# Ledger of designs, part 46: designed miniproteins, single chains, continued (5)

Each design is a single chain, and the fold is of that chain. pLDDT is the mean over its residues in the fold that is shown.

## One batch from the design tools (miniprotein)

Design m17579
Fold by ESMFold2-Fast:
Structure m17579 (fold): chain A 94 residues (1-94)
Amino acid sequence: MKEEVDIAVEQAEKYLTDEGLKNLDPETALEIGERLLEFARKAMELGDVERAKKLYEIAIKVYEIAINKATSPELQERARKLLEEARELLDKVE
C-alpha cells in the first residue's frame, strides 16, 4: 500500500499537470479524481499526511477540470460534490 501511494503521487505530479488536465474528458477526470482520493485515504491510514495532502490537491484540480468540461447537469453536480469532499478532507489535514 505505501509503495502504491508513492507511485500514485509521482505519477500524478508528472502526468496530471495543468497542461495534461486540459485534454481529459470529464468522465475520465472523475475516475482519476476518485482514485486519487482513494490513495490519499490510504496515505492518511499510513500516517503520511504530506502525500495525502498532495493527492487531495491534485484531485481538487482534476475535479475543477471535470466541472469546467462537463456538459451534463448530472456529471457536473457529481464533480462539484466530489470537489467539496476533497476540499473538506484537505482542510482537515492542514
Scores: mean pLDDT 77

Design m17580
Fold by ESMFold2-Fast:
Parts: sequence; C-alpha cells; structure tokens
Structure m17580 (fold): chain A 88 residues (1-88)
Amino acid sequence: MKKKEAEKLEKEAEWLEKEAQELEEWNEEVRRFIEEHREEIEEEMRRSPEARRMYELWQETVRRSEEEVERLKKRAEELKKEKEKLLK
C-alpha cells in the first residue's frame, strides 16, 4: 500500500515539476522578447491605444503565469515531502 501511494505522489510531483519548468521557460521567452523589443513596444503603445491594451494584457498574463509556476513548484515540494513520510 505505502509503495503504491509513494509512486503516485512521485509521478504527480514529477509531472508538476515538468509543467512548472515548461511554463517557466515560456515566461522567460516572453520576458526576453519584451526586453529585446522594449523601445519598439513603447513606441507602438504611444501610437496605438489598442497596442497599449494588448501589452497590458500580455504583462498581466505573464505575471499570472509566474504565480502559477510558483504554485506548481510548491505543490510538487509538498508531494515529495509526503512521499518521504510514506517511504520511511
């Protein structure tokens, strides 16, 4: 029984860590793109209210995504601790 529960927790933790890593890599790519094109984006925002709204949505999406990465990492850590309790 304990071995099956530990295996389940391990697989879930590994999946959450993989999801967090993929999401973190995506967030890094988006932030890198924004930084590389910062001046161009600012220029476009000055010319277009639509571009400004899109940029604000983009930043909010990245911010929420970064919060999700932290949540996934915390959950994975909690599952790993629970697994250790079951195996010992």
Scores: mean pLDDT 81

Design m17581
Fold by ESMFold2-Fast:
Structure m17581 (fold): chain A 80 residues (1-80)
Amino acid sequence: TLRESATYRGVQSLDDIARLGREDPDEGAELARDTAYSLDRIDKEAGEYARQAAEAIRRGDLDTAEEYLRKAAEILRETL
């Protein structure tokens, strides 16, 4: 129950990071880093992908960032 709610929130945060990363890369990268800490409590691999997405956003590589965010979301959805 609580874990399912946290997982759903994590998926929503990944969508927000993707949108924010396109509009404001600095804010998107910070949100991705903050989200990674929450994801570590659910699945460490999902958290690691969120951190890699943050670095990609900071470098301006949005395509790579979206790929990492998608991988994190897939891990979370499999956890549901």
Scores: mean pLDDT 80

Design m17582
Fold by ESMFold2-Fast:
Structure m17582 (fold): chain A 57 residues (1-57)
Amino acid sequence: SVSQQAQQLAQQSIQQHQQGNTDKSLQLSDQASDLAETSPQGRQYLLQLGRQQAAQE
């Protein structure tokens, strides 16, 4: 589903960020955001990931 695809892209974005690949992380994050706009579940998942990222600052 679109929601599952957005979730996978968001997870890949986090992995790229941890590896220091900031540009690729941003590209994946943008793709996940676009897909999440078509799914309420995808939007909720991205919000949860955003909170998790903030906690790891």
Scores: mean pLDDT 71

Design m17583
Fold by ESMFold2-Fast:
Structure m17583 (fold): chain A 65 residues (1-65)
Amino acid sequence: MDEIIEDATRYLKSMIDQGINVDNPSVSLSRLQSYIYEKYGIKLSDDEAQKLLSEALKRIADELS
């Protein structure tokens, strides 16, 4: 499952680079769910997507530190 977290992290970085506001959880959560579903065929629940989003954002924050 590390591949999914790494891909989610890269996807969020791509959104930031495009000027998309990833600090808005409603925007980030829905986009992340769609991305994972289309790429892996996995339908994340809102709770699962929130956990994945939090982990990916933490990784981005750690890289900026």
Scores: mean pLDDT 77

Design m17584
Fold by ESMFold2-Fast:
Parts: C-alpha cells; structure tokens; sequence
Structure m17584 (fold): chain A 83 residues (1-83)
C-alpha cells in the first residue's frame, strides 16, 4: 500500500509537466490508496510526491521549481518537527 502510493506519486510527478490528464488520473488513484494509509504515512507520500514533482518541473520550468523549493523545505521541516 505505502509502496504503491509512492509509485503512483512518482508516475504522477513524471507526467505532470507533459501530460496533465494522465497526471490527474494518477493523483486520483494515489488519493484512493492514501485514504487507507495512517496519517504519518500519508504525509510522507505527499512530501515525496511534492519533491519528485519539483524535480521533474526543474527540467522544464526551473523558475517555478525554484519558487516551490522553499515551500517544500518548510513542509519537510514541519513534518520532521511533528514526528
């Protein structure tokens, strides 16, 4: 379950810059799996998905990726402090 959710997050991130429809379908599937995960695991999948999305966008829109990096770092720091 957790591994499947992470795999869907990775595929959605890879699709996001070039195929928004496919990315949306993968996000919906990921959401269904995440609903079955404990809160801490759900948070980890979300952070991993955001990190991967920023990395994929950095290949096509580095300015957008640069704007997202501080927000991702803030969320990761907040998650670490809560854990």
Amino acid sequence: MLEEARELARKAAEAAPTDAEKANELVEEMGELMAKLPEDERRRVLLEGMRLTVEEFSKVDPELAAEARPLLAELEAKAAAAD
Scores: mean pLDDT 77

Design m17585
Fold by ESMFold2-Fast:
Structure m17585 (fold): chain A 93 residues (1-93)
Amino acid sequence: SKEEELKRALEEFQRNPNMSREEFFSLLPSFSEKEQEIFWELLELSRRNAGVLPSRKQLAEKLGDPALVSRLVDLLLKLDPSLTISEEPIPLE
């Protein structure tokens, strides 16, 4: 399933801090290129912010598709209990 594929990709991403974008995309063949890019951006943001994703509004403004971004965020939060999402805007530095 797509969920099992994403779960394995997340486990590999967590084990390999030097994973390339291309290697990550190769783990998600059931997802569109746009979905792969959104997952990559979400995971990079979470790494920079100690597992905290920016607010849904900030993510929508940055990534440009509120409905798709919200769906993919919900999948990540379901599959990785160490991830959280901020209710308030956070600095994106």
Scores: mean pLDDT 84

Design m17586
Fold by ESMFold2-Fast:
Structure m17586 (fold): chain A 65 residues (1-65)
Amino acid sequence: SMEVQQKELEELYEYAKELKGAEVEIKDGDIVVTTKNLSVEKEVGFALRAIAAGIVLGGRVILRH
């Protein structure tokens, strides 16, 4: 549902905000995630969270540095 998709996006944005080195953008239905100056552990954790969001939203996830 649109409600579930909206909540998933809001949770992903909040997670990115807490990491202070991550950005989320939606482009042409794809979730674009950019990470800079994050530890390997935080980067892997965020990538997995973004992939989970992509599954719920039915879009692809693109990871950038």
Scores: mean pLDDT 76

Design m17587
Fold by ESMFold2-Fast:
Structure m17587 (fold): chain A 110 residues (1-110)
Amino acid sequence: MSPIEKLLAEFEKKVEEIKEEIKKLLNEDKANKVIEVMNEFLKRFKELALSEDFTPEKAKEAWEEFIEKFEEIAKTLSSEEQKKLQELIDKLNDLVGDFVERLEELRKKE
C-alpha cells in the first residue's frame, strides 16, 4: 500500500468504530440512515484523498454537504439522541481534520 492508502485504511478503521457506537445509540432504522449518509461522505472523501487535485477546501465542502444531510436525519431524533449523536459526529470531524493534516504532511515529504 502507498502511505496515503495506509492512512486511509487507518482512518476507515476509526470511522467503523464510530459506526458501531451509532448502532448502539440508535435503533436499527435510524442508525442505518445515519450510516448511509456517512458512507456517501466516506466514498466521496476517499475519492478526493486519492485524487491529485485534492485540497483541504474540497474536503471541507464534502464535510459541509455531509452535515446538511445529517441535520435532516437529526431533526427526526429525540433531544437526548441528538446530543449523543452530535458527540460522535464531532469525533468524526476531528478524525477528518487529522486525516487532512497528515495527508498534506505526506504530500510534502513525497
Scores: mean pLDDT 83

Design m17588
Fold by ESMFold2-Fast:
Structure m17588 (fold): chain A 67 residues (1-67)
Amino acid sequence: SSKRKAASLYSAGSINEVGSQVSEELARRAAEDPSSSQEHVDALLQASRDNRKASEENYEKSKEIES
């Protein structure tokens, strides 16, 4: 049903939002560690951005189905 599809997309969006927050926190910790490479920090920041984009796309699709 449309309601189940919307709920599933909202759930996926929430998971991606948490993933973005976790990656951002890991990037912050890595940036504070003198032994961490800038490449490692940049990769974690990219993972945060990718998860944020996926979260926004899933929330948008959920709203479109409920509209």
Scores: mean pLDDT 87

Design m17589
Fold by ESMFold2-Fast:
Structure m17589 (fold): chain A 66 residues (1-66)
Amino acid sequence: MSTADINAQIASLTAQTNALAKSSNSVISNAGKILAAELAAAQKTSSNAAKAAKINNLSAAIAAIN
């Protein structure tokens, strides 16, 4: 996975977490906010391999909520 691919996936996941954070259900909204914060932390990771691993884990977590 290239840096460009990772950034594209981050953008997609950011849109999904923003949608979850706007949910009228407080449990889903809070989960969306937490995942958005973890996604922001993943973006600060300097290693592409570590960043990709974190993004894959977050993608699975976001999919599980939907």
Scores: mean pLDDT 77

Design m17590
Fold by ESMFold2-Fast:
Structure m17590 (fold): chain A 69 residues (1-69)
Amino acid sequence: MLALRHPALALVAPSPDTTDEELEEARRRLEATMRAGGAEGVDILLVRPEQLEEAERQVRERTRRLDAE
């Protein structure tokens, strides 16, 4: 399925010590849920707390571009 707007979901680690296994399991569950709902075009991003500010800036800029379109 092709779309001009590509939605993304960010899984933010609740603490710096959150394991990669916990994030991968959460991602897998979300992928299974979205696949069952037919939403395969959604990206799941795994984000550490230190990356959250940068990710928020990028999402904000992306939203401004899509709104301008």
Scores: mean pLDDT 62

Design m17591
Fold by ESMFold2-Fast:
Structure m17591 (fold): chain A 96 residues (1-96)
Amino acid sequence: SVAEYQARLRALTERIRNARTVDELRAAFDELDALFQEMLATASKAELEALRPLFVEALRALIEKWLNSDAPVTLQVGMVLRAIGMELDLELRLAS
């Protein structure tokens, strides 16, 4: 349900904001990606539109944490591009 996805996105965003290590941040990214794939497979366009603000907030938190991490610059750039790709995938789904 939308409410379940909203709760999961909020919990994940807080986990991202509280991540202290590169490993925790990478694990949170993998979990967000898995959640996103689940949302794309099961949610309607109307549900995805309702979830968009929380999803974008999670991606923003993730990008900010990666850019402020001690990870190598190449890994930071790779993760930011991955996040941008996820947002683009959502927009393309909603545009069709």
Scores: mean pLDDT 87

Design m17592
Fold by ESMFold2-Fast:
Structure m17592 (fold): chain A 83 residues (1-83)
Amino acid sequence: MLDEELDRFERDLAERAPELFEEHPDNPGSRSLTLMGASSAAKLGDLEKAIELYERLADWSKEKGDDETAKKLRERVEKIKKE
């Protein structure tokens, strides 16, 4: 029961967090939820969704001049593709 609830929570994060990020990209909470959604998708084996969300965050970070965060997010994408 607890593990089933955790899986549902992780799926909900992957599905809903990107919508908040699109509406409020400058809100650190929206970015944190999207990052958690990407991590959750990766843990659930939805690698395509995880890559999509990490790339979205990386592109946004690059556009805002946060090249270091963008680089780290792209490194996560490459690691997921190899796993």
Scores: mean pLDDT 73

Design m17593
Fold by ESMFold2-Fast:
Structure m17593 (fold): chain A 64 residues (1-64)
Amino acid sequence: PLVRARAVHDFVAQDPDQLSLRAGEEVLYDPAAAPADRPAFVPARSLRTGREGLVPRGFLEPLP
């Protein structure tokens, strides 16, 4: 299931498969979809830009 979350910290993408986020930016992500080789990351979609990429799951705060 997709979860709406807010970035709690700024994140700058280091790889082309990652998504840069600013603190306060909202995303949709699936917590069950973490890559096996990078379990600290989840695929997310920015609600502001519509762009998709991997973000650190520890930077996301689920919204009610």
Scores: mean pLDDT 78

Design m17594
Fold by ESMFold2-Fast:
Structure m17594 (fold): chain A 82 residues (1-82)
Amino acid sequence: MKKIKITVFYDPENPESKLTLSQIELFIKQNNLDYDLKVIDVKENPELAKKYNITKVPTVIIDGKIYTGPEEALKALEELTK
């Protein structure tokens, strides 16, 4: 099975984005998902944030699909386990 590619854009100064990252990591661990997790700090990587048109944190990209905000990101992970 193809490994799930997950990219998380977050801001360490934004508590909601840090919480979402932790929730994603926990969800992956609890569901034994085969994954490749890449975490991007938007302040350290502003050029990547611009390239992906990141306007809000957290923003999660799963296999090329973009999910903006914590609720949408977590829903996307649930769909991958169905």
Scores: mean pLDDT 78

Design m17595
Fold by ESMFold2-Fast:
Structure m17595 (fold): chain A 60 residues (1-60)
Amino acid sequence: SALDEFKAYLAEMEAAGVISPEAAANLLAGMEHLVETRPEEAQEIAEDYKRFLDVWAARR
């Protein structure tokens, strides 16, 4: 769920031109690995990134 939300946010930011497709893919791959290996850290990082992305994607 958190991973799916993160993926959706990355897709919206990529579509808005805020981040590159390569950056979005790299961030998603990193989060997928964190969810599998360090789930507690992944949740904290995902929440921090979501808040950061919300600020930048306010225009959508």
Scores: mean pLDDT 73

Design m17596
Fold by ESMFold2-Fast:
Structure m17596 (fold): chain A 91 residues (1-91)
Amino acid sequence: MTAELELIRKDGSTKRFTIPLSHPINQNANLKAGEKYTIVSFELTPEGLLLYLEKDGKKSKLLIPRESMEAQGLRPTDFAEGDIIKVLSIK
């Protein structure tokens, strides 16, 4: 199971990427297609990039595994507080 996501930056630029939903953090996020989350903060961990998200006062976490970052050319500097993560699809 995989989520297709779109990063929407404050300048209106977008970047599409995928994450595996096999990780417990991503399963617990209960992502749904069409939903948007605001990035509150993020940190680089040994497992990958951990995003702290908020939607309608509810807090969640999302992990972009290190392998997924490398395969898709994602950098921690691609992300900023106040940027939006949109869920495009879940497969």
Scores: mean pLDDT 85

Design m17597
Fold by ESMFold2-Fast:
Structure m17597 (fold): chain A 71 residues (1-71)
Amino acid sequence: MVRLRGPDGSVIEGETAVEAARRLAEATGVPLAAALTGGWEAEKHGMSPKEAADAIGRAAQAASGAAVEGL
C-alpha cells in the first residue's frame, strides 16, 4: 500500500503507485499528470511502497510546488 500526505494534510492511500497518484490528484490540487508521472515511474521500476510514495511526492512538488510527503 502506497501512502502520502497531501498539501492539505490529508492522508492518501492506494494499493498501487498509480492508484495512489490518481487519488492524490482527486483529493487535492495536485495536477493528475504530475502525480501520474511519479506513479508510472515507480511501477515501471518496481519500487517499494515507500519509494513509490517518495517518487510521487517529488513529481508533484517539481510540477506544482505542492508539499507532498511519502509515508
Scores: mean pLDDT 82

Design m17598
Fold by ESMFold2-Fast:
Structure m17598 (fold): chain A 80 residues (1-80)
Amino acid sequence: SDKELEKKLIEELSKKLKLSEEEARELINMLKEYLEVKSVEELLAKAETEITPEELSEDFHLPKKSAETIVKILKELQKK
């Protein structure tokens, strides 16, 4: 379910980027707007092909390492 995917994504983002649950949820909302999707399932599907760490780093003004971590998490969760 989308709720279960969102929970897993929040947990992975919080753990690896040292974000609070609210900060991770806000990042997910920003990513949804960036890719123009309405659900976490759609976000994961689009992220596999449509974002690179370089673009995410520049567009969100994030350190390159953080952008790489975000893209890796999204791609790993997509496999399910």
Scores: mean pLDDT 82

Design m17599
Fold by ESMFold2-Fast:
Structure m17599 (fold): chain A 96 residues (1-96)
Amino acid sequence: SRENVLKLIGRTLLAIGELLDLELLESRLEEFSKEELEKELEKLERLKKEMEEILKEVESLKEELDESFAERAIELIKEVIKKIEELIEKIKEKLK
């Protein structure tokens, strides 16, 4: 359906934006205070849960849409989740 195509496009664009923001965050981590790192950790853990929910939504749409386009969106969302997990671990190491 057109609604499902628009949803897939919207989630794909959201994932691209989040990935770019995560790359920017990583480049600036060395400049952050302990308090700022703790705040960013809380934001990343929340973002991870949100992206995992979006992943489930997009996976459910795959059965109703062009498989190739949906698979690319799924892989992109998985890359965002992976990047979030890597940054969470990096921040936790810095806070030790």
Scores: mean pLDDT 85

Design m17600
Fold by ESMFold2-Fast:
Structure m17600 (fold): chain A 86 residues (1-86)
Amino acid sequence: SEAEEAIDRLAAIVAEHEPELAEPYRELLRRLLEEVEKLKPEEIKELEKLEEKLIEELKKKMKPSMEDVVRATVELLERVLEWLEK
């Protein structure tokens, strides 16, 4: 799935910078994915588009930083929380 691919890509960047945090980070993102199941189908599609955009922005960088990963993660979390509050 697109979400699983996004988790793998983000976790790979974390592993490159902070190997010990890669597994905890992956687990946290998987738990977030479970919360996404509560969203409406149209909201899930919008989330998938946002994930694709953020991953493409990371791919365009020759060396993504931990700051880039954190920013992408925060943007995804803010959108999910915004939808869950509706």
Scores: mean pLDDT 70

Design m17601
Fold by ESMFold2-Fast:
Structure m17601 (fold): chain A 101 residues (1-101)
Amino acid sequence: MAEEEARFRALARELAARRGVPAEVLERVLAQFEARDLAPVEAAIRAGDREWRDALLVVLEARARVVAERTGRYTDAEVEADAAASEAAITEAMARERAAA
């Protein structure tokens, strides 16, 4: 994960510069980018395996813009709680499908 995170950071900076996204805004998103945040990306890669790097960078760009514009209390605890809730919901949905099958 650390190596992938470093690669994402480098690629994100290059794409952001080319698209006119402020590097400072991108860095704030990357600062709160945890290994657990890669789990949904890995799932998307397995499902599509289609230019996921570009999709990830676009998502990061959108996230940075939304977070900066909201200026809401988006603390590390809130990010962690939201990620945990998403993972739990996915796990429950998959369990329900397996129970029904």
Scores: mean pLDDT 55

Design m17602
Fold by ESMFold2-Fast:
Structure m17602 (fold): chain A 69 residues (1-69)
Amino acid sequence: MTAEQAVRRAQGVKTGAEALRDSGAISEEEADEAIRYAEEAIKHAKAGDVETALEYIEKAERILSSRGA
């Protein structure tokens, strides 16, 4: 995965978490945790650390997949 692809995937997770929070499908705490992981992923991807970015994306996606996504 490229850094650009990692940023795109993390942005998608962030948008998904915000939408689920706004619809009431997940709690604000769950959405905030997923958003924080997605933001860390974007930060690491922009720094060139794509492997660490992927770990954070996977953590965020696991929150959403078990919590109404």
Scores: mean pLDDT 79

Design m17603
Fold by ESMFold2-Fast:
Structure m17603 (fold): chain A 63 residues (1-63)
Amino acid sequence: SSMRQGIIDSLANLLLPLVRQLGGAAATFEQVRAAFERAYGPIPEEMLPALREAFERARAASA
């Protein structure tokens, strides 16, 4: 996989506990993004596609 896949995998691991706290499969991207930004600071716009892919992987893993 590319370096991008490594970044997405790392983000998914960071997002998994947040997704679980916010209802697992019922968690929305907006809720998880807000929680992530509270913990780690603002996300650059160019990182949003990677964060969204990581969110979907974390959400699937929590189902």
Scores: mean pLDDT 82

Design m17604
Fold by ESMFold2-Fast:
Structure m17604 (fold): chain A 89 residues (1-89)
Amino acid sequence: SVEQVLKQVEETLKEIDKLIAESTDPKLVAQLKEAKKRLEELTKQLLEAVAKGDKKREAILLASILAELGEVELLKRQMEKIEAQKKAL
């Protein structure tokens, strides 16, 4: 549902901010900042589509947001893997 996706975006944005603050990797920080910007813009567009009752646009934007959330999850897993490897050394 739209409400569940919006809650997931809110939690993901908080996690991105934490990862940016904790990361020393400039490339990962840049990727996280870009992902944050894209999620914020897509969420704004989703809320506008919902307000207008544009169900087709809502469906497209929900798919785009879910794809972006997936990209953030991949970045998070990459960071966790790097951190685990550093601790194993």
Scores: mean pLDDT 83

Design m17605
Fold by ESMFold2-Fast:
Structure m17605 (fold): chain A 67 residues (1-67)
Amino acid sequence: SMAAQLEAQRERILARVREAAAKYGLEVRVVDETTVEITARNGETYRADLLDGDNVDRATVRAILSS
């Protein structure tokens, strides 16, 4: 089903951002079903759409670079 496909995509995106967070010392918080918040080591926060892997990847890179 479409719902199962979206959930699988969301879980893959969350797994990738959590791996990056562990590697680069970032915090990751799931705000809601479609929103993740990434906190850089300097305390800056970036929100991204969990249904848009490119958006999450850009937010993750930005958090890494600001740390």
Scores: mean pLDDT 84

Design m17606
Fold by ESMFold2-Fast:
Structure m17606 (fold): chain A 60 residues (1-60)
Amino acid sequence: SLEELKNVQEKIENIQKEREDFLKRMTEKLRADPSKETIEEISKEMFEFNKKYNYELKYL
């Protein structure tokens, strides 16, 4: 139904906003300290976020 499609659309928009907020946080962190240690932390956070993101998309 159209309502089911709208609900899916809202979930997609929520996931997109979460991704945008995450990327902003990573960018701010890198700007504050562009060290190898910070890059390593960002890499780990990106892997964890990708796991969460894939899970959310799977259950959309």
Scores: mean pLDDT 80

Design m17607
Fold by ESMFold2-Fast:
Structure m17607 (fold): chain A 96 residues (1-96)
Amino acid sequence: LSESAKELEKKLEEAAKKYPEYYRKGRLLGMRAALAEKEKNQKELEEVEKEVEEILKSIKTEDELLALHRGVVEGFREFQENPEAARKLLEEERKK
């Protein structure tokens, strides 16, 4: 990746560390979106979009938005790279 992309990645990583709850919520939403897209589950995609919109309404700072965005991107990527591990993580979250 370019050095410019690395600087942007660093900013996103710092935001995720400052607002770990938003990062965590985003990561789970990203995984759910990737799973729903793979399974062609339009209803689940709509639920994920609705949850993202509700979280966005509660966001008051740029860093919170960046933390959520970082989570969503990483969660989606994690599902694509290792779908089995992502499914197991989502199942564990449902048991809470």
Scores: mean pLDDT 81

Design m17608
Fold by ESMFold2-Fast:
Structure m17608 (fold): chain A 59 residues (1-59)
Amino acid sequence: SVEELKKKLEETKKKIVELNREYTRAMQAGDFERAAEIGKEIDKLVSEYKKLEEQLKKA
């Protein structure tokens, strides 16, 4: 449903914000390996967010 898509978009957005904060912390700590892992998760969530936006526009 449209409501479920909107809820999923908001939750995905919140997760991206949280991971960006964790990414910054990892970079500041010099934990490049952890930062790279977090970056990959952010990329996946951003791709998911874009797909959900497209689905919502077609609904």
Scores: mean pLDDT 86

Design m17609
Fold by ESMFold2-Fast:
Structure m17609 (fold): chain A 94 residues (1-94)
Amino acid sequence: MVEITEEIITLKKGETKVVTVTAPEGKEVTVTVYVLEGTARVTASINGKVVDDRVLKEGEFLIATAKSGETLTVEITALSDKTVVKVEVTTRPA
């Protein structure tokens, strides 16, 4: 079965939200960050190694996936005075 969790986060310029997920054995976890309003810098790291680092504008998104046993850290830093992002975490069998 696929499990999905969703959170809408409002950030002020310079504020940072960190999402850390560890994929269970035999599963993969995908984190998707959608920018609903404003601009954010999003950095994704697997086991401490940066795999993606982008500045996202309204309507843009970043997807990163952790595989069985991996830890994914997604850091979201607001670059605009009002920044609204949607973070979706999906867990599925690998």
Scores: mean pLDDT 85

Design m17610
Fold by ESMFold2-Fast:
Structure m17610 (fold): chain A 65 residues (1-65)
Amino acid sequence: HMSSTVQTTQDLIDQGRVDDARTGNTNSANVNPNNSDVLLSLGDVYRRLGNDDLAQQYYNRSQQL
């Protein structure tokens, strides 16, 4: 369920478990790479990790869907 996956990712980020959020969301993107919610969540995760270039790529991809 995609909404539950996105919500879990945000909960992990809020808890400071950004690496766990990245791993879970990357697995979701491998299953459904064209889902804009998953791509937005990956953008948020990479921004929190300080990788603005990757975050921007995921945000741009989500906008193009």
Scores: mean pLDDT 68

Design m17611
Fold by ESMFold2-Fast:
Structure m17611 (fold): chain A 96 residues (1-96)
Amino acid sequence: SSRDEMLLKLAELAKEAAERGDLATATAVAVRITAGLRGKATEWEIELAERAEKGEVSKEEAIEALRRAIEEARRAGAPEEVIRLLEEALELVEEK
């Protein structure tokens, strides 16, 4: 339950960031979800998180980070609400 509560809060933050057009925050949160669920981050995810802290994230990179977070959430059996919020964040990024 504590994992699911943290995932819900992170997914809500990703959606709120996407609604504001804050691609850097949405990307950073997505990478955190992925790394937390997988237990490790790839070199690409580490570099992307560092660039997100500088506000240097493309729309394509934000989309890829959110897609990875959704896939890891599905693999981990995260609550449907977590997956729904991440999918809504992805749709918001794709529309902007």
Scores: mean pLDDT 87

Design m17612
Fold by ESMFold2-Fast:
Structure m17612 (fold): chain A 79 residues (1-79)
Amino acid sequence: IKPGDRVRLVFGIADASGGVALLEAGEERHLVELSPETVRRLGLSSDRISGFMDREVTVSGVEPGKNSKGEPVQKVTFA
């Protein structure tokens, strides 16, 4: 995933730290972390926990991070 990519958001949920999303980019699937700002802009909330969707989004930013288990993850923002 790179800034400017058009991807399909197939799942998104809000959590206490921001949120998590599953993206489809062609035949690849990516589990990514979302900032609280990105969660708000997408309209995700903690009271809509199931989070299944089919939305085309444009990636505006990608930065490296780590999840609670110390595993490398990408933090993604959308235009």
Scores: mean pLDDT 71

Design m17613
Fold by ESMFold2-Fast:
Structure m17613 (fold): chain A 58 residues (1-58)
Amino acid sequence: MSLEEAIEKAKEKFAKEGIDLSLEEVRRMIENAEKLGISREEFVESEDPTRLGMRKLL
């Protein structure tokens, strides 16, 4: 999946969870997830994409 597609889908999922993130923030989260071995598809298809973004807070 393209980065643009992943950003759009992830932003929509975060909005559904009540989290309003900028496109730049979502892009950075996806890039950070890829550095941890998480694919764009895996990040977007996760049942809890918020947890993937919040892992670094622990």
Scores: mean pLDDT 69

Design m17614
Fold by ESMFold2-Fast:
Structure m17614 (fold): chain A 77 residues (1-77)
Amino acid sequence: MKEEKLREIARELGMSDATIDYLLEKEGLDGLVLALPVGFAGRNIPKEEFEKFLDELGVSPETRERALARYDAARAT
């Protein structure tokens, strides 16, 4: 997984460096990835763009599935 790219997009979604560092320390890279879906959905970023981002990061199939499920749930509410 490309940590630097993940940190960069999290900053673009409005996460502070302190929040990014906290999530990485407590939950790891997968935890940070799973924090992004609500931000993508809340900013009305298309699912296709979020899928491309996950593919570019090289996340595991399990993490990808969980992230997309969280995006869909956030869009449904």
Scores: mean pLDDT 77

